# Designed miniproteins, single chains, continued (3), part 47

Each design is a single chain, and the fold is of that chain. pLDDT is the mean over its residues in the fold that is shown.

## One batch from the design tools (miniprotein)

Design m9717
Fold by ESMFold2-Fast:
Structure m9717 (fold): chain A 90 residues (1-90)
Amino acid sequence: MSDEQLQEEIDNAMKLISDSVDKLATERARKLIEEKGLTPLQIAEDLIRRALEMGLSEETARRLAVRTLISLGYSEEEARRIADEALEKL
């Protein structure tokens, strides 16, 4: 296998994993809102904490929280602020 071909296969696998994680995070966030009435900040804290417990980096955890908040209807700017505040509390 060439290095270019291997990189393409890795990129495709990473995209599939990212899309799956984003769906699960969004479903979890919606459930937390519906069942527990959590605030956006509390949702971001829950997602970041869980991602870190699973061994993901702080940057990956933060990006996951941002994408999830955007999926819930928050602006990219607001989602980034909420995720940054959540990370500071952890």
Scores: mean pLDDT 77

Design m9718
Fold by ESMFold2-Fast:
Structure m9718 (fold): chain A 71 residues (1-71)
Amino acid sequence: SVQEELEKLNEEAEKIIKEIENNPKSSEEVEKKIEELLKKWLSLEPGVKLDPKLVKKFMELLDKLVEYAKK
């Protein structure tokens, strides 16, 4: 299910955030992780209705990662 793939993507993003919080990474390393998450997001099945709550959560997690990349 696309929803299950999106849930797993959110879980992956949360794990990356926790890893960075426990062991800070360079801006370049954080940017690479963001790019990998975005590639997975763009690979989700087109035309399937995504759960808006899961989409919102993913965008919020990406925003947090972007802030870590700026530091």
Scores: mean pLDDT 81

Design m9719
Fold by ESMFold2-Fast:
Structure m9719 (fold): chain A 86 residues (1-86)
Amino acid sequence: MTKEEQKEILLKQSSVDELSKEIQEEIKKKEEEMKKEFEEKMKKAKSEEEKKEIYKELMEKAKEWLKKLMKELGISEEEAEKIIKS
């Protein structure tokens, strides 16, 4: 699958199952890494306020990583934000 084909799939808001296996594996690997980091930080958090900040930081990191991935596929920041919100 070409970079252009992957861009078309994402722009059409199609299932991630239609993306190349390499992109699917990269997304899955990042999700697993983020989940592990989140669980470790949550265990160390002493207050509900700290837990809320950890969640906020994780969501922002996931968003930024996804934007980076989409940029590598030739998707603009504006288009990437639409996909993330959908």
Scores: mean pLDDT 68

Design m9720
Fold by ESMFold2-Fast:
Structure m9720 (fold): chain A 73 residues (1-73)
Amino acid sequence: SEEAERLFKKARELEIQGKVDEAIELYNKALEIFRKEGDKEGEAEVLRHLADYYRRQGDFEKADELYKEAEKL
């Protein structure tokens, strides 16, 4: 959980810096760890953050899928 939380925090910092590709890689790594640990709150938070990103990019289909996945947790 600490490792996943650390990766999620670093991903948010990278996104603010405009290093979007690196941020998405770390978001996905955090997501994998939260899923493996059964941390549904952490999983949902990462999914909503990714959904917000895709919504800002105009990928509403991908954003909607990610929001729905988060709400099922």
Scores: mean pLDDT 85

Design m9721
Fold by ESMFold2-Fast:
Structure m9721 (fold): chain A 60 residues (1-60)
Amino acid sequence: SPLEKEIERLKERKAQLEAETDALVAQSTDPREQAFIRGVGQGLLDIIDYLIKQAEEELK
């Protein structure tokens, strides 16, 4: 199913984004910058989770 393939891609993108966010936080020495990076990363992860849930509902 095209939707199953899309869900797989979204899950892969989520894992990549989590790793990239963690790497960027680790590279920063400024707590304010670290908080900003985490906030942006969390917002993007929430969007991906929303898209996964919507696609999974369409598979029913």
Scores: mean pLDDT 86

Design m9723
Fold by ESMFold2-Fast:
Structure m9723 (fold): chain A 105 residues (1-105)
Amino acid sequence: SLTQSPASTTVKEGGSVTLTQTASEDINGQVSWFQQKPGEPPRLLIRNTSTRVDGVSSRFSGSGSGTNFTLTISNLVKEDEATYFAQSHASSPPVWGQGTKLTVV
């Protein structure tokens, strides 16, 4: 199973936030992070723990190992307001976290 924390958070523009994902077992770095904005499909940001997808801002950074993984977003802009989902692809089918709702003020 996957657990994301926090469930929701509010951060000021220009600040930074770290979102966490905990797995019940070692998932060998097979974690992807997605951004979902209202009215838009989910966008892949990070794959395999820390590999940023082309076109994704360097403000987005992934890290972690074993059972604990993080997505850090620095220098927040209002456009970062979204729900962020972690996905483990260590098994088939992939397992989704419940998401973290980020509000930027």
Scores: mean pLDDT 84

Design m9724
Fold by ESMFold2-Fast:
Structure m9724 (fold): chain A 70 residues (1-70)
Amino acid sequence: MEKEEEVLKLLKEVEEGIEELEKKGALTEELKKKLEELLEKAKGATSYEELIESLNEMKKLIEEQKKKFE
């Protein structure tokens, strides 16, 4: 259960970050493609570590994109 809560928290952070970027017009097609690839990896993850790593990479990309549009 603890691990599921970590995943849900990261998913919410990623979803909120994407929504914020979309609202600002900062969600580029290149970033969308990269996020979709990472989400596909997350969905196909066979381990908790793989899932968390993919979600953290998505969060990192979102944060980097936000900095460019600050």
Scores: mean pLDDT 78

Design m9725
Fold by ESMFold2-Fast:
Structure m9725 (fold): chain A 65 residues (1-65)
Amino acid sequence: MFEITITVKNNAETLKKAIDGLVNNPYFHGSKLIIIDKGSKDDTIKIAKEYQETEKRIEIEIIEE
């Protein structure tokens, strides 16, 4: 099991692509993705939470700063 940390700020579209890349690769299934938000004002947090609730191939943890 891997633990992957990414830092995001106003990167909703980039975040979607990153999550999709991880979930479409079976090598990363069962991994934990830690998303550190640096105070996004766009839909970045909303998108992260939607994936946290709906995506079951990886575990998603969100840290809001």
Scores: mean pLDDT 80

Design m9726
Fold by ESMFold2-Fast:
Structure m9726 (fold): chain A 60 residues (1-60)
Amino acid sequence: SVEEIEARSIARYIENLTGIKLSDEEAREVLKVFREEYSKGDPLKAFQAAVKKALELAKK
């Protein structure tokens, strides 16, 4: 699905930027946060929120 492709794309971006490897489930959680923030009209804040969510998931 398009959502699976988008989740995989954001997971690859996060891994390249931070070294964090996300599971498929974690990637979907990060995508959800990204989309919620992106809908507010600030792409930079959306990417920052996605990175923050990935770091929170990696800490657990």
Scores: mean pLDDT 83

Design m9727
Fold by ESMFold2-Fast:
Structure m9727 (fold): chain A 79 residues (1-79)
Amino acid sequence: AEWEFLESREVEVDGVKAKVYLLQNTATGERYVAVTAEVDGIPLTAVERVAPGDSVEEAIKRALEKLSEKIQAARQAAA
């Protein structure tokens, strides 16, 4: 497989349970954070690259910010 699963966490964003996945490309060594949640049956995802010299925690923060925006948009669309 081109992608390795390194770790996962469960967090809460805007009252919604979200899952955080840290992934690494086996050929390039590039790392990505993928975050997923579900709002009113709508699956939501956000992905951020861990830049060279960046912290995983900073990438997680950016991914969760994107997920939060998607959660708010999904709630507005569902209303």
Scores: mean pLDDT 79

Design m9728
Fold by ESMFold2-Fast:
Structure m9728 (fold): chain A 65 residues (1-65)
Amino acid sequence: MELKEAEKYFEEGERYFEEGKFEKALEAYEKALKIYRELGDEEGAKRVLEKQIELGIKLIEEGVK
């Protein structure tokens, strides 16, 4: 997995988050997180996890299950 690919998925997740497509945002963040973890990029992984926490809060607020 390439670092540039992880960045692309992270940006895609942010785009979906802004659009309110929380499930698509989660999928994109999960792809980015997987790549960062495979590369051993702890800072990148942490950044994705922070966004996933924000997304989780939004999902709870929306009552989506």
Scores: mean pLDDT 79

Design m9729
Fold by ESMFold2-Fast:
Structure m9729 (fold): chain A 70 residues (1-70)
Amino acid sequence: TKKEEEERRRRQVEKDSEELKKINDYLATMDETNRDFVMLEIARLYSEGKKSFEEIIERINQLMKKRKEE
């Protein structure tokens, strides 16, 4: 049971890392200003503690929407 928990946690971290890489590649197609800003926000959310990938994507969408409104 606890071994399954460790395995799932490790797999989740690996999956999140790969998804972050995909997002990084995707963001590379954006304007440099937006790309850098969003990448810093992703890193900050991860460092603040155990944010889900979905929460990170939602934050990106919110930031992009606000920048478009300006």
Scores: mean pLDDT 67

Design m9730
Fold by ESMFold2-Fast:
Structure m9730 (fold): chain A 58 residues (1-58)
Amino acid sequence: SEQRQIARQAAILGARRIALEVELDLLRRINADPARIQEIEREIARVDAQIRALDAQI
């Protein structure tokens, strides 16, 4: 069903967001390259936008 497909997509995006947040926390803790930190922050912003787009379908 459409609802099951949306739920699956939301779960995948949620898992990806958690993984990116964990990576970002680690990179900040070890004082990693600022360019790499910014790249991960942009990826999180993109995932957040995708989650908002899915929420608009509810």
Scores: mean pLDDT 86

Design m9731
Fold by ESMFold2-Fast:
Structure m9731 (fold): chain A 119 residues (1-119)
Amino acid sequence: SAEAAFNEASYRGGSMRRALQEAIRLLEEAIKTLEEVENEEDMKKALELLRKAAEAALRAAEGAEDSEELRRWAEEALRKFEELAEKGLSGNEEELKKSAKEMKELAEEMRERARELLA
């Protein structure tokens, strides 16, 4: 029936929406952590939050009709976060802060993309 089809689509959309909302929450927490990065432990905490955000985005992709684009985007963002974190952790205090700033900018872009997918 049309009602059963609507309820199934609403359930799938609800699962994707919840996963995207979780990704946004984790990205917002990561952004706050990245603003306050002063040491390696802060950077590692931010990276853990960003990994969890990417995992939530990948779960959202599993429920989406255009899942491959969202999946590739989430995987690419995670790769960039890991590369930036490694660069920051391998450098001096100035390089740590520079990497944190670049990771914050990328996290803000990822947050906006997740918000667009919810709209």
Scores: mean pLDDT 81

Design m9732
Fold by ESMFold2-Fast:
Structure m9732 (fold): chain A 72 residues (1-72)
Amino acid sequence: LSVEEAVQRLKDAAIRLIKEGYSLEEVERAIRTAATHLVSEGRLTPEQAEFVRDEALKAAHEAYKKLQEEKA
């Protein structure tokens, strides 16, 4: 698994969960857990997982903000 593939996978998952109605807190927890597992499996370094986590969290926050703005 490349860093680029990991970023795309976690971003897609985060956006999907937000659209499915999961809370931002639940999605953030899922992203953090997924990044930790990728390190534990030896698929990413801690530094790579931190980058992937932060990119996915950013995507989740942006998707959540957009969804809230559409409901206003």
Scores: mean pLDDT 82

Design m9733
Fold by ESMFold2-Fast:
Structure m9733 (fold): chain A 65 residues (1-65)
Amino acid sequence: LSDEELKKKIKEILIEAGVSEKKAEELAEELVKTKDIQKFAVETGKIIGAEKASEIAKKVAELLK
């Protein structure tokens, strides 16, 4: 997957989970640039809660392979 396609998929997952479009874009862009899934999970958890963020981070980590 290209970085653009990866960003788009991550953004869609976050929006579906209840993250605003602007925040979803910021989180997706940061993850694509840093590849830091742990930081992504922490920041996402601040918005939608740790349990949902952990599930999303796990799913997103599979997309990074």
Scores: mean pLDDT 81

Design m9734
Fold by ESMFold2-Fast:
Structure m9734 (fold): chain A 63 residues (1-63)
Amino acid sequence: MEAEAYTEKAVEAARNGDFEKAAEYAHKAWAATPAEDEARREALGARVTAAIREHIAAQTEAL
């Protein structure tokens, strides 16, 4: 899979509360992204982090 595909899976896993899979896919996406493509790495981290934070906030409110 390409970096974009792994990023999509990481975001999907984070939205579903599967942070273990989210971290695994995020790591794979990050590793598949060239070091010189800082913007893509930054966007990847931001997307996954936002999805995780939103899920945690919603889960905390529900509890």
Scores: mean pLDDT 75

Design m9735
Fold by ESMFold2-Fast:
Structure m9735 (fold): chain A 57 residues (1-57)
Amino acid sequence: MEKAEEYLKKAEEALKKGDFRTALSYAGQAVLYGDPELRQKAAEIAREAVKKIEEEK
């Protein structure tokens, strides 16, 4: 669905800008509304965002 694709794009943009918390939020929305393939990509972005948040004190 288009909603999940929009959330995935916003998550990628936020990750690129270094806004890891926002990226995690949008990735979560993409997982909720996405097809299996899109959910997998969103989960990867979410893991990356969490990892970067944990690396920053």
Scores: mean pLDDT 78

Design m9736
Fold by ESMFold2-Fast:
Structure m9736 (fold): chain A 97 residues (1-97)
Amino acid sequence: VQDLEDALRALEYALKRVTEAKKQGNKDEAIEALEIALRHLEDLISRTTDPETRKVLREAQELVRKALEAAKEGNFDEAIKYLQEAIDLVRKALEER
């Protein structure tokens, strides 16, 4: 549960940073925020012992990777969309436990 809560907090913070980056037109800030979120997810995946939690975290990680690729293309809206999907995935997993 704690690993999913930590993931949710990291993803919500990334969403805030990417949203601000969009307002400023700052692609580099969006990329940095998403790379930090990916590192946090990788750390959580490495330390989690629950296979179901690990599966959710890996699915969230794949969505954040898609967000990062969108951000690299300057597509802030697509990056925000994938990041929101990752947040929704983690929230749903928390509700089912």
Scores: mean pLDDT 87

Design m9737
Fold by ESMFold2-Fast:
Structure m9737 (fold): chain A 83 residues (1-83)
Amino acid sequence: NAAEEAGRGFRILQRFKNGEELTPEEYIEAARTALAVGDFDTALEAAQKAYELKPTPEVLEIMARAAEGAGREDLARKFREEL
């Protein structure tokens, strides 16, 4: 359910903040969780790690949203142009 998914995402986000190496899927989950709580700088950092390991349009969309939230509008436009 949504509450269990949110709890799992928060746990993965804590692991990311602790400097643990994650899988691409876990980096995506950390980025989505950070984005959901408004931690846009952390969301962008986690999404960039996911993109380095496995570039996908899904990760580019997360990066664009995170960059926009962080006030990095030029970077957000660049990511949206790649979509």
Scores: mean pLDDT 82

Design m9738
Fold by ESMFold2-Fast:
Structure m9738 (fold): chain A 53 residues (1-53)
Amino acid sequence: SEIAREIQAAFDAGDEEKLRALVEKYREEILNDGSLLSGLTPEQRRRVLELAT
């Protein structure tokens, strides 16, 4: 997923601001399709879901 790739890039860069902006931008898509995050580690997925909810 393109969204997962962008989120992964933000994690790899340690860019917390970009991560928050991406989760805010894609909140509806993330909450509507949890499988979208399947390419991330369990810890990264938890962090994204915390920011999305």
Scores: mean pLDDT 81

Design m9740
Fold by ESMFold2-Fast:
Structure m9740 (fold): chain A 75 residues (1-75)
Amino acid sequence: SAESQVKAIEARLGVELSKEAGEELLLITGSPEPVTDITEENLREAAERGTLDPSVPSARVADLRKAAELLKESE
């Protein structure tokens, strides 16, 4: 299910998403809106530091959108 895929992303990123963040991820995967310019390298490095690229307009949304991309690739 999509929920189990969210858990797989949490494990891959080494983070724990709140229920709200997980629900937002599911909504984002259905959105036609383009993902912000954040690379997998930036996401990994930001996760290790505990912060996202400061140039991204919304760190939380960018993180979830990138996670949604990884979700599609792994599926």
Scores: mean pLDDT 50

Design m9741
Fold by ESMFold2-Fast:
Parts: structure tokens; sequence; C-alpha cells
Structure m9741 (fold): chain A 77 residues (1-77)
């Protein structure tokens, strides 16, 4: 995006970091975001299973729901 391009220019000018280093950092973030998306899908399936079989306490379910929300909020930012 235009905002990302302006941020890249600012970081390079102020820190002397190379464009190649910034590109590598972007790829690492993209790989992490993909891992978060896969974990979120798995977590949603585990929550649904636990709700159906009653294997978890209400407190444990609330903790998993809070974790799910944290991952969703991260991906939305």
Amino acid sequence: SAEEEELRKRIMEETGVSEESLDLARQIVADFDEAVRKTLKWLKEEIEKARQDGSLTPEELKRLENLRKAFEDYLAS
C-alpha cells in the first residue's frame, strides 16, 4: 500500500536499513500471519468440538474463546 511504501522510505532514511532487509522482514511477517490464520482455523474447530462433547469446563472454553478473539483482532489490525 502507499502507507507501507512511505513507511519503508522513512525507515531506510532514518536507520540506513537496506531494501533487501525490509523485504525479508515483510516475508517473515507474511509467513507468521499465515501460521496465525491456520492456528485460528484449528482453534475454531477445537472450540466447536469441545462445545459439542462437553470435554472442557466453562472457564477453559472462555480461555480458548479469548485466545480466538486475540488472533482475530491481530489479523484484523
Scores: mean pLDDT 77

Design m9742
Fold by ESMFold2-Fast:
Structure m9742 (fold): chain A 58 residues (1-58)
Amino acid sequence: AEFDTDGDGVLTAAELRALLRARGRDPSDAEVARLIAQADTDGDGVLDAAEFATAQAV
C-alpha cells in the first residue's frame, strides 16, 4: 500500500517506524537505521520517496 504523509517526498526514520508499526511491527532503532541505510543513496539518514519505492521493489 502507498503511504501519504506530508507529501514532500521525504521519509524520516520516525515516519518509517510509524509505517512499520501501522503494519503490526515494532522495529528497533537499529532495524530502522539499517533499512534507511540500505535504501538511502544520499547517505544523510533520510529516505526519499523514490528510494523507498525502490527498496520496496527489491
Scores: mean pLDDT 60

Design m9743
Fold by ESMFold2-Fast:
Structure m9743 (fold): chain A 59 residues (1-59)
Amino acid sequence: SAAVAAGKAYLQKGQTALQNGDYKTAIEYFKKAIELGAANPGLVAAAEENLKKAEEGLK
């Protein structure tokens, strides 16, 4: 679906932000990936795992 495709795009953007050390932007993108990717459990799981890594980067 278009929503799942958008969720995958946000997951990729979040991963790029995370790699650049932009934890706040990464968190925002991963949250969008979870919301849009809700119909795909694997996408949600990947986004949640990466969200935790980004949140850890802020500590």
Scores: mean pLDDT 86

Design m9744
Fold by ESMFold2-Fast:
Structure m9744 (fold): chain A 63 residues (1-63)
Amino acid sequence: DLFRELDRDGDGVITAAELRAWLRSRGVELSDEDVAALIAAADADGDGVLDEAEFRALHAPAP
């Protein structure tokens, strides 16, 4: 479960720092601005973090 691997503190949300660290572990480096833009695009409630549903929409958009 990818979301559970990123959610290191178990609070049910992914922060920008956690998302950036995960992308870096896959050889993808994004700036804080790029990560913030990705979160803003998927963040339906505007709190600056991703819940599981928002993360799944970002990671695997429906075909």
Scores: mean pLDDT 69

Design m9745
Fold by ESMFold2-Fast:
Structure m9745 (fold): chain A 75 residues (1-75)
Amino acid sequence: METIDSLEAKAEALLQTALRTPAVPESLIAQLEQLLKRIRDAKARGASQAEVDELRKELDTLTGQVAEAIEAALR
């Protein structure tokens, strides 16, 4: 079961990876920073599992976009 704590840790790790990777555009880094802020706000107010699931889906989407940006830069 995905927890808000594990989701925050995953988002932080992804943001750190994106910041260290020149291939990731600044717009995508900004989206990750906004998502991490939303995750932290949700954690502070005791978000429901439904909110955690929606944030997880958004993180999964951004993870895919970061991977695609890195892949495109290697072509």
Scores: mean pLDDT 83

Design m9746
Fold by ESMFold2-Fast:
Structure m9746 (fold): chain A 92 residues (1-92)
Amino acid sequence: STIVARALSLGLSEEKINAILSGNVDAIAEYFVALEKNETSSVTFEYNLKKTAEELTELVGKDKVIAALEKALPKLSPRGQATVQQIIEELS
């Protein structure tokens, strides 16, 4: 799974990855925060965040992804927050 491979590359535990795949909102929010913290390029971060949100929407549903994005929002940089707001608007 692309989600599993990406999460492992970010240093997430197997327990947390299983929580993400089962639709745990807190775990998904931590995954979004980890994506930004481990990214050196804003363009790559924006792409990875949108792609991850898309993949998770297909897996766990848009309502859980929106809730996780909203929960991640205050923990992100101003640029990360802007990207998250756009994704929430697109999913709503």
Scores: mean pLDDT 82

Design m9747
Fold by ESMFold2-Fast:
Structure m9747 (fold): chain A 97 residues (1-97)
Amino acid sequence: MARVVGARAVAGADGSLTATGRVEGDVAAGDYGLELVDPATGEVVAGGLATVAADGSFTGRGGAGAGLASGRYRVVLRDADGRVVAEGEAEVTASAA
């Protein structure tokens, strides 16, 4: 399984999510499911779509649950079959309303 490194996400006051980061390892360029997981509970708290470029960089867009706190979360990328292809940590910043 590849590693996600340098991942950062911003949860907007409107419930939007944007994410950036890099994948280290053999992950094909393309679209993947993006999940942010609370490491304390194992619950998916935000999600969307990540586009991985040929150089391993990715950008993500999606939605965040109401009241998502700033902090460190697990980031998971899934292929079309639901298989986890990359995992790591993301630093999440929640925007003030």
Scores: mean pLDDT 83

Design m9748
Fold by ESMFold2-Fast:
Structure m9748 (fold): chain A 76 residues (1-76)
Amino acid sequence: MAELRAKAEAMRDRIVAQAKASTDKDKIKQLLKGAQDAAQRLQQLVDQGASEETKILMEGMQKLAEELEKILKEKE
């Protein structure tokens, strides 16, 4: 579990860094929508009794969406 969380956090940090460096707001909006859609889908699986791995991925996508939204607001 800790290893999966660490890998998810590393991936999130990478995407966030790319978004911060990007001047393309539309690209950041697409990444945000993708993260939100993925989090919603994973939430449905969690509600249906999915594994701890699915919960970790859901939390990772939710955090990614929050960071991308902050970046987008700053670049607005």
Scores: mean pLDDT 78

Design m9749
Fold by ESMFold2-Fast:
Structure m9749 (fold): chain A 86 residues (1-86)
Amino acid sequence: TEKLLEEAEKAYKEAMQNGAKAIATANELGDQASAQKVQQHLQDLDKALDYLKDNPEDMLKAAQQGRGNMQLILDYLEQKLKEAKA
């Protein structure tokens, strides 16, 4: 339904925003490996959503999982940055 696609789009946008922040945080830490891993995860999410484009329920689940994964990575990197600045 349209509502599932709207929720999937919202979750996807939040995943992309968290991913961008995670990349910026990793770069500030000098952690090039983590920045590259986040970029790869975002590319994998894009491919998964394209693959699932005809199944709105699975798209929503994939987008929500991607958002959650990006939040965890962001939280981890922000904690490391906080410790480095202390």
Scores: mean pLDDT 86

Design m9750
Fold by ESMFold2-Fast:
Structure m9750 (fold): chain A 124 residues (1-124)
Amino acid sequence: DVNAIDENGFTDLQLAIITSVTPTGIENVRRLLAEGADVNARAGDPGREGVRAYLESLVPGGDFSGATNLHLAALVGNVEVVRLLLEHGADVTARDGQGRTPLDLAREAGHEEVAAVLEEALAA
């Protein structure tokens, strides 16, 4: 089951997105999406406190409750992963628990190339 959670409360796709700073992580995202992973799965709403604390540690004062895979990819700043998620039907208008879109997170993190891709997707 491509949507099964690991011992840390992550799905394979969520872990691949978090580790997508490597070529192996990007290839894992591509493979998992091809295998039918839920592109709109909500990352940052883990059932375990430790996983939530880890995600919040990526951005000072961050609350990622209700964040989607696209929110997480925008935060990490990997443009190839953002494009892969959009190609598989990721909801570019999705809002996290604070009402932020993936574009808002890309801008807050300073990922200008990711922000440009998300702006293009919103215009389409």
Scores: mean pLDDT 72

Design m9751
Fold by ESMFold2-Fast:
Structure m9751 (fold): chain A 94 residues (1-94)
Amino acid sequence: SLKELVEKIIEIYREMLEKLKSPATRKELEELIRELERAKRENASPEEIADIVERHSIRILNAAYEEKVSEEELNYLVEKLEEIGRLVREMLEQ
């Protein structure tokens, strides 16, 4: 279901927030979680949710590069964003 996929995406972002140490990356992630929670309440379309995820993924990666996060943190971030991308694709195929 759409709601279950969105909830799973939000849960992954919350797990990332607990493990990421970069303040700028954490700030972008907190903004993304807030926007997704709001989109969920407002019954946003799968396409709108995908657009939110894509825009914020770009901001998160830019923040990580600018803040010069460790290779370990960057690899973790990329891996989790790829996992989210797979869930977004599954959401759009419903």
Scores: mean pLDDT 86

Design m9752
Fold by ESMFold2-Fast:
Structure m9752 (fold): chain A 62 residues (1-62)
Amino acid sequence: PEVVAKVKVNYNASTPTELSLSAGDLVIITELIDGEHALATNLSTGESGLVNVSYLELESVL
């Protein structure tokens, strides 16, 4: 099942594969890549990319 997480920090993507984040955004985690990184879609922007899991707080499982 997909996981909804809340963004805890502001982060501007430094590479094309990264997802830009604003504190308070909701993201859907679609795949865990490793213990530190996941693929996610930012529900506020519609963008998808790699995120650092430590920037996120888990809210719910869909």
Scores: mean pLDDT 79

